# Designs tried in a protein design run: designed miniproteins, single chains, continued (3). Part 17

Each design is a single chain, and the fold is of that chain. pLDDT is the mean over its residues in the fold that is shown.

## One batch from the design tools (miniprotein)

Design m8596
Fold by ESMFold2-Fast:
Structure m8596 (fold): chain A 58 residues (1-58)
Amino acid sequence: ATKEDVEAAARAAAEAHSAATGLPYEDVLKGALESALAEDDLKAAAEKARALAEQALG
């Protein structure tokens, strides 16, 4: 996984979560990126971002 993959996953997660909760997209995206990028491994970061999207969807 690349940093771009992590950012793409975080954007998808933030869009889904914002749509589900009504929270501002920019605030959700910032939180998702901050949480994901706390991982040193970009693969782990991408998986974490996907997990956030799954939580937003149910």
Scores: mean pLDDT 68

Design m8597
Fold by ESMFold2-Fast:
Structure m8597 (fold): chain A 69 residues (1-69)
Amino acid sequence: SVEELIEEAKKLSEEALRAYARGDLATAAQLVEEAIRLLEKALEIEESEEVRKLLDGARQGLATIKAAL
């Protein structure tokens, strides 16, 4: 379901933040990329402003991680 995809993406984003905080940029990037994939799937099933905001945030997070590499 869309809700399950959103919950999974949020968990991955939290795990990515922990990885980023300890300097594990490669793991952080992989986790955010997986979260983005799930959010894109959610958006394909149902168009939602909440999902779009989460996706935008995740993409910005990935850009920040890549800039730190």
Scores: mean pLDDT 87

Design m8598
Fold by ESMFold2-Fast:
Structure m8598 (fold): chain A 60 residues (1-60)
Amino acid sequence: MSPEEREKKAEESKEEVKEILISAGLPEDKAEEYAERAKEAILKEDNKSAVQALMDGLSA
């Protein structure tokens, strides 16, 4: 994946994770925290950690 494609995917994942967590009833501040974890994981090509960030947020 190119750096440009990775940045795009990271941004999309951040937005999606944030929306999912807010819809699940998390405060925006907390949802933002988990969304940033997912974004950082995607930027580091760690898709497993990105998924884990979403799951951790849903379990909180």
Scores: mean pLDDT 78

Design m8599
Fold by ESMFold2-Fast:
Formats: structure tokens, C-alpha cells, sequence
Structure m8599 (fold): chain A 69 residues (1-69)
């Protein structure tokens, strides 16, 4: 399970980077869309994990919170 989470997170990283860039550019809609795509990708590859997407517009950051289901 840890290995699958690692692979999923690596695959999600480019989407989170793009979400962060969009947030810093003030494109909140794009940032949330990209962050949600990253969350969906992680959830699909690790179905036993609760994945929450967070976008902080003021800090220009997009992150995923991962917890055991």
C-alpha cells in the first residue's frame, strides 16, 4: 500500500505544481480543478486512502492531505 501511495503521489506531483502556478497567477478555478484531478488520481490508485485537495490562494499553494480510510 505504501508503494502504491508513493507511485500515485509521484504521478499527481505535476498536477499539484500546475495547480500551485495557477493559484499564484490568481486563477483559482484552474488551481482547484488541477488539485482535484490530482486528488482523484491518488484516490483511484489507492482506494483505501481518503484524499483531500486544498488550495490556499493567499499563499499560492496546492496540497493533498492523505489519511487511511
Amino acid sequence: SGQRLGDALLAALPLLERATEAARAGDVERARELAQRAADLVAAQAPGTVVEAEVDEERGEATLLLRPA
Scores: mean pLDDT 80

Design m8600
Fold by ESMFold2-Fast:
Formats: C-alpha cells, structure tokens, sequence
Structure m8600 (fold): chain A 84 residues (1-84)
C-alpha cells in the first residue's frame, strides 16, 4: 500500500476500539494499519481523524446508497484493503 503512515497513539486506541466492537476480537496490526490508511486516503492525506474524515469514509463505504454504513459494509472495506 502506498500510504504507510505510523498510527498515532490516539488514533490507534480509537481504531482498535471500533474494530473490537465490529469483529468481537482484538484487531491485528494489519487491520489497524489498513483502516488508518483508508482514513488518511479519504481525508486527502491528513493524519488527523476528524468528523469530516468519518463522513468521507461513510460515503465511500456506503455501497447501498442508504446514507449509513453497516458493520458488514465496514468489514468488506477492510477485506478489500487487506487484499491488495
């Protein structure tokens, strides 16, 4: 993956919490890195996770066009990121 930025401690804690809730297990380093790379990409290269970054992630992940992201859609995004 082109975007290889280190995970800030604050972002790491937040992303690990989100992934644990969605998967029911502790996330792997690859999953944390993949999600962070996606967030940096949708923010246009910003390493700061803001509400705007989360809105952009929802827009990209919302394949059903219902204006919401499901757990299943979010996990599909991670699977695609890990498959590169």
Amino acid sequence: MFLKVPLPAEARATLAFILTLLTGRPPSEAELQALYDILVSVSGGSTEITAETLKRLIEVADKDGDGRISREEFLALLAEALAV
Scores: mean pLDDT 64

Design m8601
Fold by ESMFold2-Fast:
Structure m8601 (fold): chain A 66 residues (1-66)
Amino acid sequence: AMPAEVAEELLAELPEVRRYVLENPEIREAAIEQLLGQAEQAEKLGQHELAERLRALAEELRETLE
């Protein structure tokens, strides 16, 4: 039950989650916050590559707002 395990589950469903999030602004904001929170936890555990991947996903979702 580590943050990395939760993040892995999110990444596994990435294409479906990404489409759903892009269609719903409220859910997109929640997803961005969730990804950034998971990235912070991953970084604290020394999982820097996973943290960078999660931040990249959050940034992509944020950029679609512009």
Scores: mean pLDDT 68

Design m8602
Fold by ESMFold2-Fast:
Structure m8602 (fold): chain A 78 residues (1-78)
Amino acid sequence: SHMEELDERVYELIEEEAKKAEEAIKEGKYEEAIKYLDEAKKIVEKEMDDPEVKERVVKGLEAQKEAIEKAKKNKELL
């Protein structure tokens, strides 16, 4: 279906940005990691047609972003 074909492509793009974010975290580059998650969120908002799937994925990305922001604050206290 059109939705399944579009979602498969969108998931691939989101996964790529998520991998970049994870690598940035490993390097202590929290600001870059947040940027990659923001790019993933933009892809979801622009490319996903299913509102329920969109809401679920966006909430997941926002939760990851909050975790990274907390890690950044802990580093700044050093």
Scores: mean pLDDT 75

Design m8603
Fold by ESMFold2-Fast:
Structure m8603 (fold): chain A 69 residues (1-69)
Amino acid sequence: MSEEERRQALKGAEELEKKAIEYAKNGDFDTAVRYGIAAAILYTAAGEPEKAREVMEKIDKLIEESKKK
């Protein structure tokens, strides 16, 4: 992808990640997971697989917390 496309993808991924965290704090885990996955996809497309992993780890922790009670 072009550098401009990569830059826009990173910005979009960051915005989606913030929304995922917001919904997670609101208790809407289903919506949080969807935004988290979308953010991870954009991070990976932008060449930032480590950021994608971090997002996935955050979502996994939220799921674990919901199962643990």
Scores: mean pLDDT 78

Design m8604
Fold by ESMFold2-Fast:
Structure m8604 (fold): chain A 60 residues (1-60)
Amino acid sequence: SDGEFIKAAAYGFELVEKAGLNPDELGPRIAALIRDLLAQGKTVEEIKEELEKLVSEFAK
């Protein structure tokens, strides 16, 4: 649903901002991950955990 996507995307971009990373680089990756996990029936909370893992890989 659009509401679930928006909530997950807002969280992902907040993580990107806090980490000082480039949203233009990570935006497509975040959107693709959210779409894939929503299609698998994952909850927003599960998606947030996977977004934290994704951002942590770039935040070193």
Scores: mean pLDDT 83

Design m8605
Fold by ESMFold2-Fast:
Structure m8605 (fold): chain A 86 residues (1-86)
Amino acid sequence: SLNRLLLQAILAYERGNVDEALTLAKQAGDEARKLIEENPELEKNPTVKELIKIQDAYDAGNYDEAVKILKELFEKLKRGELDLVP
């Protein structure tokens, strides 16, 4: 489940384990890409868009950028500015 991976990533981030959080967020991005194939409207979801950006930065070897996007995503989710994927 994408939301399960995302919640596990948030928990890892809150524990201070940024590397584990990044790995889990990358896996959530992989699941998001699969879900977009079944539900193309999800590509417009703000949380899905941020997960795809993390995945793209990670795959490009831009780990600092991936971590920066990750931190912003998690803070926005914690503040209710973004929602979990429906």
Scores: mean pLDDT 84

Design m8606
Fold by ESMFold2-Fast:
Structure m8606 (fold): chain A 55 residues (1-55)
Amino acid sequence: AERALRQMLERSLAEDPEASLEEAERWGADLGTALGLPASVGRRLGREVWEAHRA
């Protein structure tokens, strides 16, 4: 689930490069919950992917 969520977030950020950190965290929480992950885990992955995408 975590790998799938990370790939989905990477694609979402590539399609919307102007997305804010808050938006990425929200996407992570929402998508993560849909995949059976805790919202806190999804939000953390959203933040990590957003930071990696900016680097």
Scores: mean pLDDT 80

Design m8607
Fold by ESMFold2-Fast:
Structure m8607 (fold): chain A 129 residues (1-129)
Amino acid sequence: PLPPLTSEQIQEVLLLITELLSLRRTLAAGPDPETRRRLEERLDELEERIKELLEKGIIHPEIAELLLQAIDALRAGDLEKALEYISKVLSLVFGTSLEEAKEIVDLWLAGKFDEAVEKMSELAKRRLK
């Protein structure tokens, strides 16, 4: 279990997860070489951002490591491994089971963003008790 995270820390991590899920979707669609190159540049930018947030103490080292592993999985084309790391990050951020975290990821991938946000809000309320 991680120490309690601030709302700012949660928002920063959720932004990174949102971008990683978007990049995974692009990879899953079988992009052309130019789109693939732009995606690789974006992964490099996200890696730099994660390292910056870690150095500033905004994200926990355990979260940073899992996010960096998700980036490495995407670079390798391992889409399922990337989802495993993203689900682990959500589990740690909300203090929930890996199964509940995977449900949120599945809702996001299905385009059910409102349901994903509602589920995350329920988990955040549970953690603050």
Scores: mean pLDDT 82

Design m8608
Fold by ESMFold2-Fast:
Structure m8608 (fold): chain A 94 residues (1-94)
Amino acid sequence: SRVEELYEELMKKSDYALRTLLEKLRNSKELDLELARKLLELAELTEDTELQKLVIEFLHEKFGSSEEFKELLREYLEKTTNEEIKKLIEELLK
């Protein structure tokens, strides 16, 4: 349908925008846990497994030693129905 076509186009634009944002945040001090939560929510909305993995791994590199970040991952694990994302998060929470 036309609505599904528009949604797919918006999702492709969201992927590009999110990847661009991650690149800018790589060397930024602005990346905090509140923004991390928002990035995870945006990635989930894309329903793109590879993009979700990219965001999770990017945030884990920055915050992986933080208990607050592990709590964010536990919340994401409870909400996701994607088996590959569940497996990745379970591995990171060890």
Scores: mean pLDDT 76

Design m8609
Fold by ESMFold2-Fast:
Structure m8609 (fold): chain A 112 residues (1-112)
Amino acid sequence: LKWITLYANGDYDAAIEELEKAIEEDPNNAELYERLGILYYLEGRLEEAVEYFEKAIELDPNNAETWLALGSALAALGRYEEAARYYERALELDPDNEDARRALASVREKLA
């Protein structure tokens, strides 16, 4: 998929369309939903990002990066308690993930 190139060039509608076509061809591919979630997250469309990350996790619950991404979208929405739980899940799957450790620490400070 050329979605990253389309997004980098500011062709957001074309990037979304490209990913939507890919999902029509492979509707059970968790990676495609994760990519859509990332695109919506970068656009600041956080509620939509959460929906796509949740779909990606439903299809592949063992991808630590998707749990991290879901936590980050929830943290951006101010939902820090939920974000902390999903960062903890990402660390259960990948204990050496420094991004998840830093994100969890940051969210815990906001809850203290």
Scores: mean pLDDT 84

Design m8610
Fold by ESMFold2-Fast:
Structure m8610 (fold): chain A 79 residues (1-79)
Amino acid sequence: LNNLGNELLKQGRYDEAVEAYKQAIELDPNDAEAWSNLAVALAKSGRLDEALKAADRAVQLDPSNPEIRDNFSLVLAIP
């Protein structure tokens, strides 16, 4: 599901990527990468409040991961 979400995100299919990442999180709620990727997909689909919550959760799960930190910054920068 996380791999499917990544493929959908690359294709610009943001709403479908959101659903795939949500399913990945249902299987593993501690998957920081899935939360981080969900935040990017939500932000690109215009769901900024949900994106910020997902990004915050990803940072809480893995605060040492620079990719997750960079995705958090990207979400904050979207107008």
Scores: mean pLDDT 79

Design m8611
Fold by ESMFold2-Fast:
Structure m8611 (fold): chain A 68 residues (1-68)
Amino acid sequence: GPAAKRAGEAAARAAQAGDPAAASRYGELMWKLAPNEDAKRSGRAAAEAARAGDPAAAFTGAHQMWES
């Protein structure tokens, strides 16, 4: 839905800006708002990557969730 899309856009922007903590926070929000299990897996992967300090992987996961 629109809230999940906005959270995904925020996660992608935070990851591009080099803010892994913000990217992780928005990735977790996307996971909670996700309409299906594929989107939940992508959002969870994005949050885990951001927490591990990999903003490129976090951005990729957030973008995949938005495309789902």
Scores: mean pLDDT 65

Design m8612
Fold by ESMFold2-Fast:
Structure m8612 (fold): chain A 84 residues (1-84)
Amino acid sequence: DELAKQREAIYELFAERPLRAYELAKEKGKLDELLERLRENVERFPDGRDLLQAYVEALEAGDLEKALELARELADRVFERANK
């Protein structure tokens, strides 16, 4: 239960909140600015740097399904590391 709760929090942080920010930025014509900020933050997450980079690329392509899949992989990686 606690682990599932932590996983949901990671999904909210990496999937739901960024996707809502993405939608809002797209509507306001600020998508490029949002993506630039996300790229700057890739370096700040060493455990998921490769997945975060792919996630930003998926958002740049407008592939929300791929972005969600990558967010799940990132959450799983963080989760596994925390339990080892």
Scores: mean pLDDT 70

Design m8613
Fold by ESMFold2-Fast:
Structure m8613 (fold): chain A 75 residues (1-75)
Amino acid sequence: MSEPSEEQLKEARKHAEEAIEAIKKGDKEKALEYLKKAGQYAPDELQPYIVAAIIYLEEGKEEEAIEYLKKFLSK
């Protein structure tokens, strides 16, 4: 799918923003939950940003995870 619906993209962005807030609060479990939801709604072209954020968060690299989510939100 090359173009997501407006609703799908809004849901992906909402969950990415919720993930950033969870990371800032130190709630890794909630952050991973929100990232999984963001990935379910994000278009294939933007999936690498969500995947990178998940990998960095699992490695304990919170700042890098937030950076990739901000890159996703800027698209």
Scores: mean pLDDT 81

Design m8614
Fold by ESMFold2-Fast:
Structure m8614 (fold): chain A 118 residues (1-118)
Amino acid sequence: LEEKIAELEERIAADPDDAQAWLELGLLYLGAGKYEEAIAYFEKALALDPDDARAWAALGLAYAEAGDYEKGIAYSEKALALDPDYAEAWAYLGYAYLLAGDYEKAKEAAEKAEKLEA
């Protein structure tokens, strides 16, 4: 984990416009439960590449995990507006609805994610 973070930090130091490196750094911090840092990195990635559905979906998950379910839903929906076949974004949308207590919408989103998985 630490080795991968150092690798990504070196990539960003060499090219601060590497949107993919910012996204990957955000995903590592998200996995570590560091939601505020993950959000900052995803926002940096999106400032560089606003059409990256993966970054929008990851930002949605990070906000949902941080307890902001409304933003979790909104950003997951932005990811799906860019790529409606992105199964992971449907899964994150379902998770945000589940945390918000909307079980019907959570189920609908989860079923769409399942149908899109090969």
Scores: mean pLDDT 87

Design m8615
Fold by ESMFold2-Fast:
Structure m8615 (fold): chain A 79 residues (1-79)
Amino acid sequence: DALRNGDFEATKAYLRSLLGRTVDRSTLLEIAEGLIGNADKYSKQQLRELADIVAQLRVAPELEALHRGVVTGLMSFVE
């Protein structure tokens, strides 16, 4: 379980696998919970890379505010 283990390369590969798809609410929340819960396991550069990939994910219009919140939450650990 890449998201829960703080495995950067596996997590990056998982997130990139989602770039060609529309991400639903449950998947977006799982990403948020897994990455924020394991933010201390990543370097600031790794977290920035993961946040950049998450920012590129496509979501339905009703999820845009939640999506922005997840990206902002991840970036709070980079600063």
Scores: mean pLDDT 81

Design m8616
Fold by ESMFold2-Fast:
Structure m8616 (fold): chain A 75 residues (1-75)
Amino acid sequence: SLEELLRSAFTKEELDAAVEEAIKNSDNPALFVATMLLISLSEDEEYRKEAYQRLAKESKNPDFKALAERMLEKL
């Protein structure tokens, strides 16, 4: 599936780097959405929780904070 291909394309370190970049670039909605989708493909629920929590706390864009908080509620 496309989801399995995307999971195999990224390491945990690459995902962590994407999260850092999304936090840093609070004016880039495409990067934020792509990062959120990549997090959602992780099979590690604790990692997803930590990544969404980090985006919710550290993102400067209120829309990005709201999306990350919503994803935490759905876990």
Scores: mean pLDDT 77

Design m8617
Fold by ESMFold2-Fast:
Formats: C-alpha cells, sequence, structure tokens
Structure m8617 (fold): chain A 69 residues (1-69)
C-alpha cells in the first residue's frame, strides 16, 4: 500500500517536471499513472492520497489544455 503511494508521488514529481519543461504529453502520461496507482489503493479516505490525486488531476487538465493549443 505505502509503496504505491510513494510511486505515485514520484510519478507526480516527474509529471510536474515534464509540465515545467513544456512536455505536456509526458506530463499527462505520468499524472495518469500516478492517479491509476492512487485509485487502486483502499486508502481513498486518506487526505494525503486525496490531495495527491486532485493535484495530479489538475496538472493533467492543465497539460491537456496546453497541448490542444
Amino acid sequence: MEEKIKRARELFERAAEAYDAGDYEAAIRLAEEAQRLLASTKENKDPEVAALFAAAGILKAGAAFEREL
């Protein structure tokens, strides 16, 4: 369980780095992987897990918007 959350945080950090670099496709892929790992956990009531999932979703939405322009 904890290992999935740790991997999701690492994926989110890489997604944020990709977003800052203007690589929006990589940012979307990494954020989706982070969300997938978090969604597979039973700790969905953990506020840290919920916050990370929301942050990844926001990053993904921003990257998708930038990619379409």
Scores: mean pLDDT 78

Design m8618
Fold by ESMFold2-Fast:
Structure m8618 (fold): chain A 71 residues (1-71)
Amino acid sequence: SAEEELRQKIMEITIKLHDKALKEIKELEEEARRKGMPQSVLEKKKQEILGEYNLEAQKEIAALRKAAEAG
């Protein structure tokens, strides 16, 4: 069904962006530990990464929903 196809595409986007965010955060945490980065700076950078990926996901999902409504 069109709803199943939309759900699958949303899941694929969510998984892809989540994996990218986690990888970037892991690399950031490893660098922070190595360089002695202050926890407050690390937390701010982690929130910035999460915010960017969340915004990208919402944008892509909104575009898919509009395409599904038009089809």
Scores: mean pLDDT 84

Design m8619
Fold by ESMFold2-Fast:
Structure m8619 (fold): chain A 60 residues (1-60)
Amino acid sequence: SMAELGERALELKQQGDRYLANGDNAKSAQLYEEAARLYEEAGDLKTAEKLRERAAQAAA
């Protein structure tokens, strides 16, 4: 369901936040990209775009 996709996306985003806080930028970027994909599938295109931007910044 869309609600389940949103919950999975939030969990991945939170994991990405933890990896970023610990200095693992590459892992954070991967998790943000996965979360963005799930948000997009759930219909939350704005959150997906913001997470893809955060992933790009983390990977830079």
Scores: mean pLDDT 87

Design m8620
Fold by ESMFold2-Fast:
Structure m8620 (fold): chain A 70 residues (1-70)
Amino acid sequence: MERLEEPVVLTDPETGAQVLALPSGLVFSLKLAQHYRLEELSEEEQQELMRELSRLSREETDALFQELEA
């Protein structure tokens, strides 16, 4: 697979949900990306954010995404 050269907004055709795909291969919900200003973060900072989010419990992760989607 070729890497993305720039951030791309993708829409899931089944759900209509929008995600931001980054050149690093990381994918975030568009709302989450806007909240954390991911486009202004370095690749290293984006990876650290993903690592921190992965430490959240399932309930905390679901609550965070639900609040950002609302």
Scores: mean pLDDT 62

Design m8621
Fold by ESMFold2-Fast:
Structure m8621 (fold): chain A 104 residues (1-104)
Amino acid sequence: VEKVREEAREAARRAADTGEVQTVVINGFDKEKIEAAMEAIVEVARETGKPVTVILQIVDDSEENAKKGYEYAKKLAEEAQKREPNVRVFAGYQTKKSLEEVKK
């Protein structure tokens, strides 16, 4: 959880400073990790007063769990954007097998 929070904070800071899209990878459907990442991103957006564009990429061994993580992340991102206009978070998902093939 703490590692994901720090990675998300660093990514959000880079997004705010550069204006470039950053990606944070979350392994598995883990609500605490997804919440920690969103909390860090919201915090940076509030502190900087700048747009923070981040993709939360959910990676799991099972497509079902990857999709569940994606749906949860998408819900949290939509809720955060309503409260903090500078939060520009998008969710995505993939499986480890998709990486072996051709990446969609």
Scores: mean pLDDT 77

Design m8622
Fold by ESMFold2-Fast:
Structure m8622 (fold): chain A 55 residues (1-55)
Amino acid sequence: MDLEKQAGEAYHQGKFKEAAKLLKEASKIAEKNGDLKRAKDLLLAAEYAEKKAKE
């Protein structure tokens, strides 16, 4: 998914707030498509990115 690629690039560049935003958006799209496991995994990744941004 395009958003997941963008989130990965943002995370790799240390832009954790942007990565978290993109991961949350990707999670909502996965949930809408019925992929609940992927949505959960993306949401956990977003929470981890937010934690990194606050450290």
Scores: mean pLDDT 81

Design m8623
Fold by ESMFold2-Fast:
Structure m8623 (fold): chain A 75 residues (1-75)
Amino acid sequence: MTPEEEALRAMAETLVREGLSPERAAVLAGQIWRLAVVDGASLREVAEATGLPVSTVRRALEAGRRAEEEARERQ
């Protein structure tokens, strides 16, 4: 599993804990990662684009970045 795949999994798990369905969490985890990490969007911009609270986006990104870092350390 790639570090990015581990990040997306951790983000989706965080979003499910915040009350999203697993299917919606998976889609939104991908959108959050693309907008924030690939495109460099701010937390506010990502929240606006996804319709999620800024606090939810921040927690999801923190979980994703941590999982990516841990996965890179294992390789």
Scores: mean pLDDT 84

Design m8624
Fold by ESMFold2-Fast:
Order: structure tokens, then sequence, then C-alpha cells
Structure m8624 (fold): chain A 85 residues (1-85)
């Protein structure tokens, strides 16, 4: 597995976890969307900072994973579309 494939798989796993948590608690859904948006440059860190600590932690994990995947040419915006639609 290439580093790019590994980072993409890690991001997809975090998105899947965030979607599952978001189904139970909308704060986690907000964290997932904010994390992807911050990584993609479409949202501000202030959205993550406004969340409960657990949802913020998930959003920051997603942000960091999306940034790492993005550095290898993987688009964070495509991951956001998969998470929402």
Amino acid sequence: MSEAEKLADELEALIARGRALGAEDPAYGAGLRAGLGVAGGTRSQAELDALPPEARALGEEVRDAARAAGATGQPAALALDNAIG
C-alpha cells in the first residue's frame, strides 16, 4: 500500500466513524464537517473551537488526516461530499 492510499484509508475510516457518531449526536456530525472544511479551507477553526471537547477532538483528527491526505494529492472536498451525501 502506498503512503497516499494509507492516508486516504485512514481518512475514510475517520469519516465513517464520524458519520456513525453523528447519527447519535449531531455535535459529532458538526465536528466531522468542520474538520473537513478547515482542512479544505472552506471553514474556520472557530467552528471546531465552538464544539464540545469530544466532538472537537474528532473534528481535529479529521482535519489533520484530511490535511495529510491532501498533501499527497487526495481532495478533502471529495471526502466532505462522501460524508454528507
Scores: mean pLDDT 73

Design m8625
Fold by ESMFold2-Fast:
Structure m8625 (fold): chain A 83 residues (1-83)
Amino acid sequence: AEAERRARELAERARRLLEEAGELARREPALLAGVEAARAAFEAGDYLAAAQAMLEVARRGSPELGRVAREAARALREAAALL
């Protein structure tokens, strides 16, 4: 269905953004656990939990990490809403 295709596209975008956030978090070790929690939730298919973890990272991170984390959270929330 269209919604399932859109959800997969959003999940793939979120995966790439989570990878980028992980790379940025190597420079901010205090936030690495938050990014790892988001990745674990994403791998478990819990997109809403992954989005919430990314919003916490965005609140506490650098402007660059915060931007990437907010973009990931938006994609994850949109994917969750379609499931």
Scores: mean pLDDT 86

Design m8626
Fold by ESMFold2-Fast:
Structure m8626 (fold): chain A 78 residues (1-78)
Amino acid sequence: SQVERGVGLALRGIGDGFDGYLLAKKGQTEEAKKRVKNGVRLLLEAAKLGISVAEEKARKAEELLEQGKVEEAGKVLG
């Protein structure tokens, strides 16, 4: 179902966000940014499939990412 696919994408996005958070804490900012950006993309896709809470988290993380706050962005996703 679309909901099951959306949940799967959301879980993957959360995982990428958490990985990005951990990488940012280690000072690996560029790798962290890539992981967080991928997490945002996955959560936005999950939102299109009906996981509405994913959109709000993705938007907030995207805003933090635009501000260079990579660790905070990853933490919001994970």
Scores: mean pLDDT 88

Design m8628
Fold by ESMFold2-Fast:
Structure m8628 (fold): chain A 60 residues (1-60)
Amino acid sequence: MIEELKKQLRKAVSRLTAEAIRLIGLEIDGASPAEIEEIRKRIRELDEEIKKLEEQLKKL
């Protein structure tokens, strides 16, 4: 179980990094506020997932 949580954490961090890079690209290209907010929403969801996984690992 600990190894599965660590793998999920690594995958979530990787996805967060990819979305953050995409956000920077969209901001440079002058994308619409709605499109930027959609990416920011995904980043927030991934950040919450990471925090939950880290909390679960600490309680084990």
Scores: mean pLDDT 82

Design m8629
Fold by ESMFold2-Fast:
Structure m8629 (fold): chain A 72 residues (1-72)
Amino acid sequence: AAEEAFTEEEKEEMKKAAEELYEKAKEYAKEGNTQKANSLAVAAALLYAAAGENEKAKKVLEEVEKLIEEAE
């Protein structure tokens, strides 16, 4: 089994926090607030990655970047 630095409860909390940050990142991206959108997207991606959700982390960054481009 892979060694895990975090408990299952901590990982669930990280996923919830990541989801909230991702939602805010999309909101700011649509508003044209690129700096806040990028900061929140990076924070969400790091939390997803820490929780073992590497594919979600990648998607968060890609989707927010796309929304920023579409808002311009």
Scores: mean pLDDT 80

Design m8630
Fold by ESMFold2-Fast:
Structure m8630 (fold): chain A 53 residues (1-53)
Amino acid sequence: KDALIAENEETIRLLEERIAELADAKSVRGQLLRGVLELVLNSTRYLVERLKK
């Protein structure tokens, strides 16, 4: 559905912004959080791709 795709694309954008904010994180916590956010981003991108096709 187009509305659902748009909502998930907005989620992707927000996740990308959060990852960028953590780009300079050198703490273990910051690195782990960035890794988790990247995993969530990839999962959300996969869902959007499935919804488009």
Scores: mean pLDDT 76

Design m8631
Fold by ESMFold2-Fast:
Structure m8631 (fold): chain A 63 residues (1-63)
Amino acid sequence: MLELAQRQIDGLVRKAEEAEKEGKYNEAIKYYQKASDLAERFGLTDVAEQYRKKAEEAKKKAE
C-alpha cells in the first residue's frame, strides 16, 4: 500500500520539521530516521537517503 506508506513518511517528516522549528533537534533526528527507515522498507531509496542526510544535519545542530 504505497499511498499509506507515503502518508506515514509525510507525517514523520512534518513532525521532524516542527521539532526543528522548536529547537528540539533530538526529536527531529528521531523522526527523520523513522522516515528514512520507512522509505527504505518500501524501496524509496532516494527518499530514504534524503532524510538520512536531514538527520545528520540535525545532529550537527544538536551539538
Scores: mean pLDDT 81

Design m8632
Fold by ESMFold2-Fast:
Structure m8632 (fold): chain A 80 residues (1-80)
Amino acid sequence: SALDLLEEWLREKGVPEEVIEEVLELLERFIEAYRAGDREAVQREVIRLANLLREAGISDEEIGEMLARIADALAAEAAA
């Protein structure tokens, strides 16, 4: 899945396992909020996720690209 690829990518970037686990938890919350159409919850989880990844040394450009890919995957799932 896209989430499995993301987990592998974070490991390759040298992100600690503890941080990867927290990222995956926040992504689950983000996906739930996105599917529910809860824009306020989506915004909160995006901010939390971006801050965590930035602290882990991931660039804002890479964070934006990753979040866009996840959003595109969710939109494609909803359209199928």
Scores: mean pLDDT 79

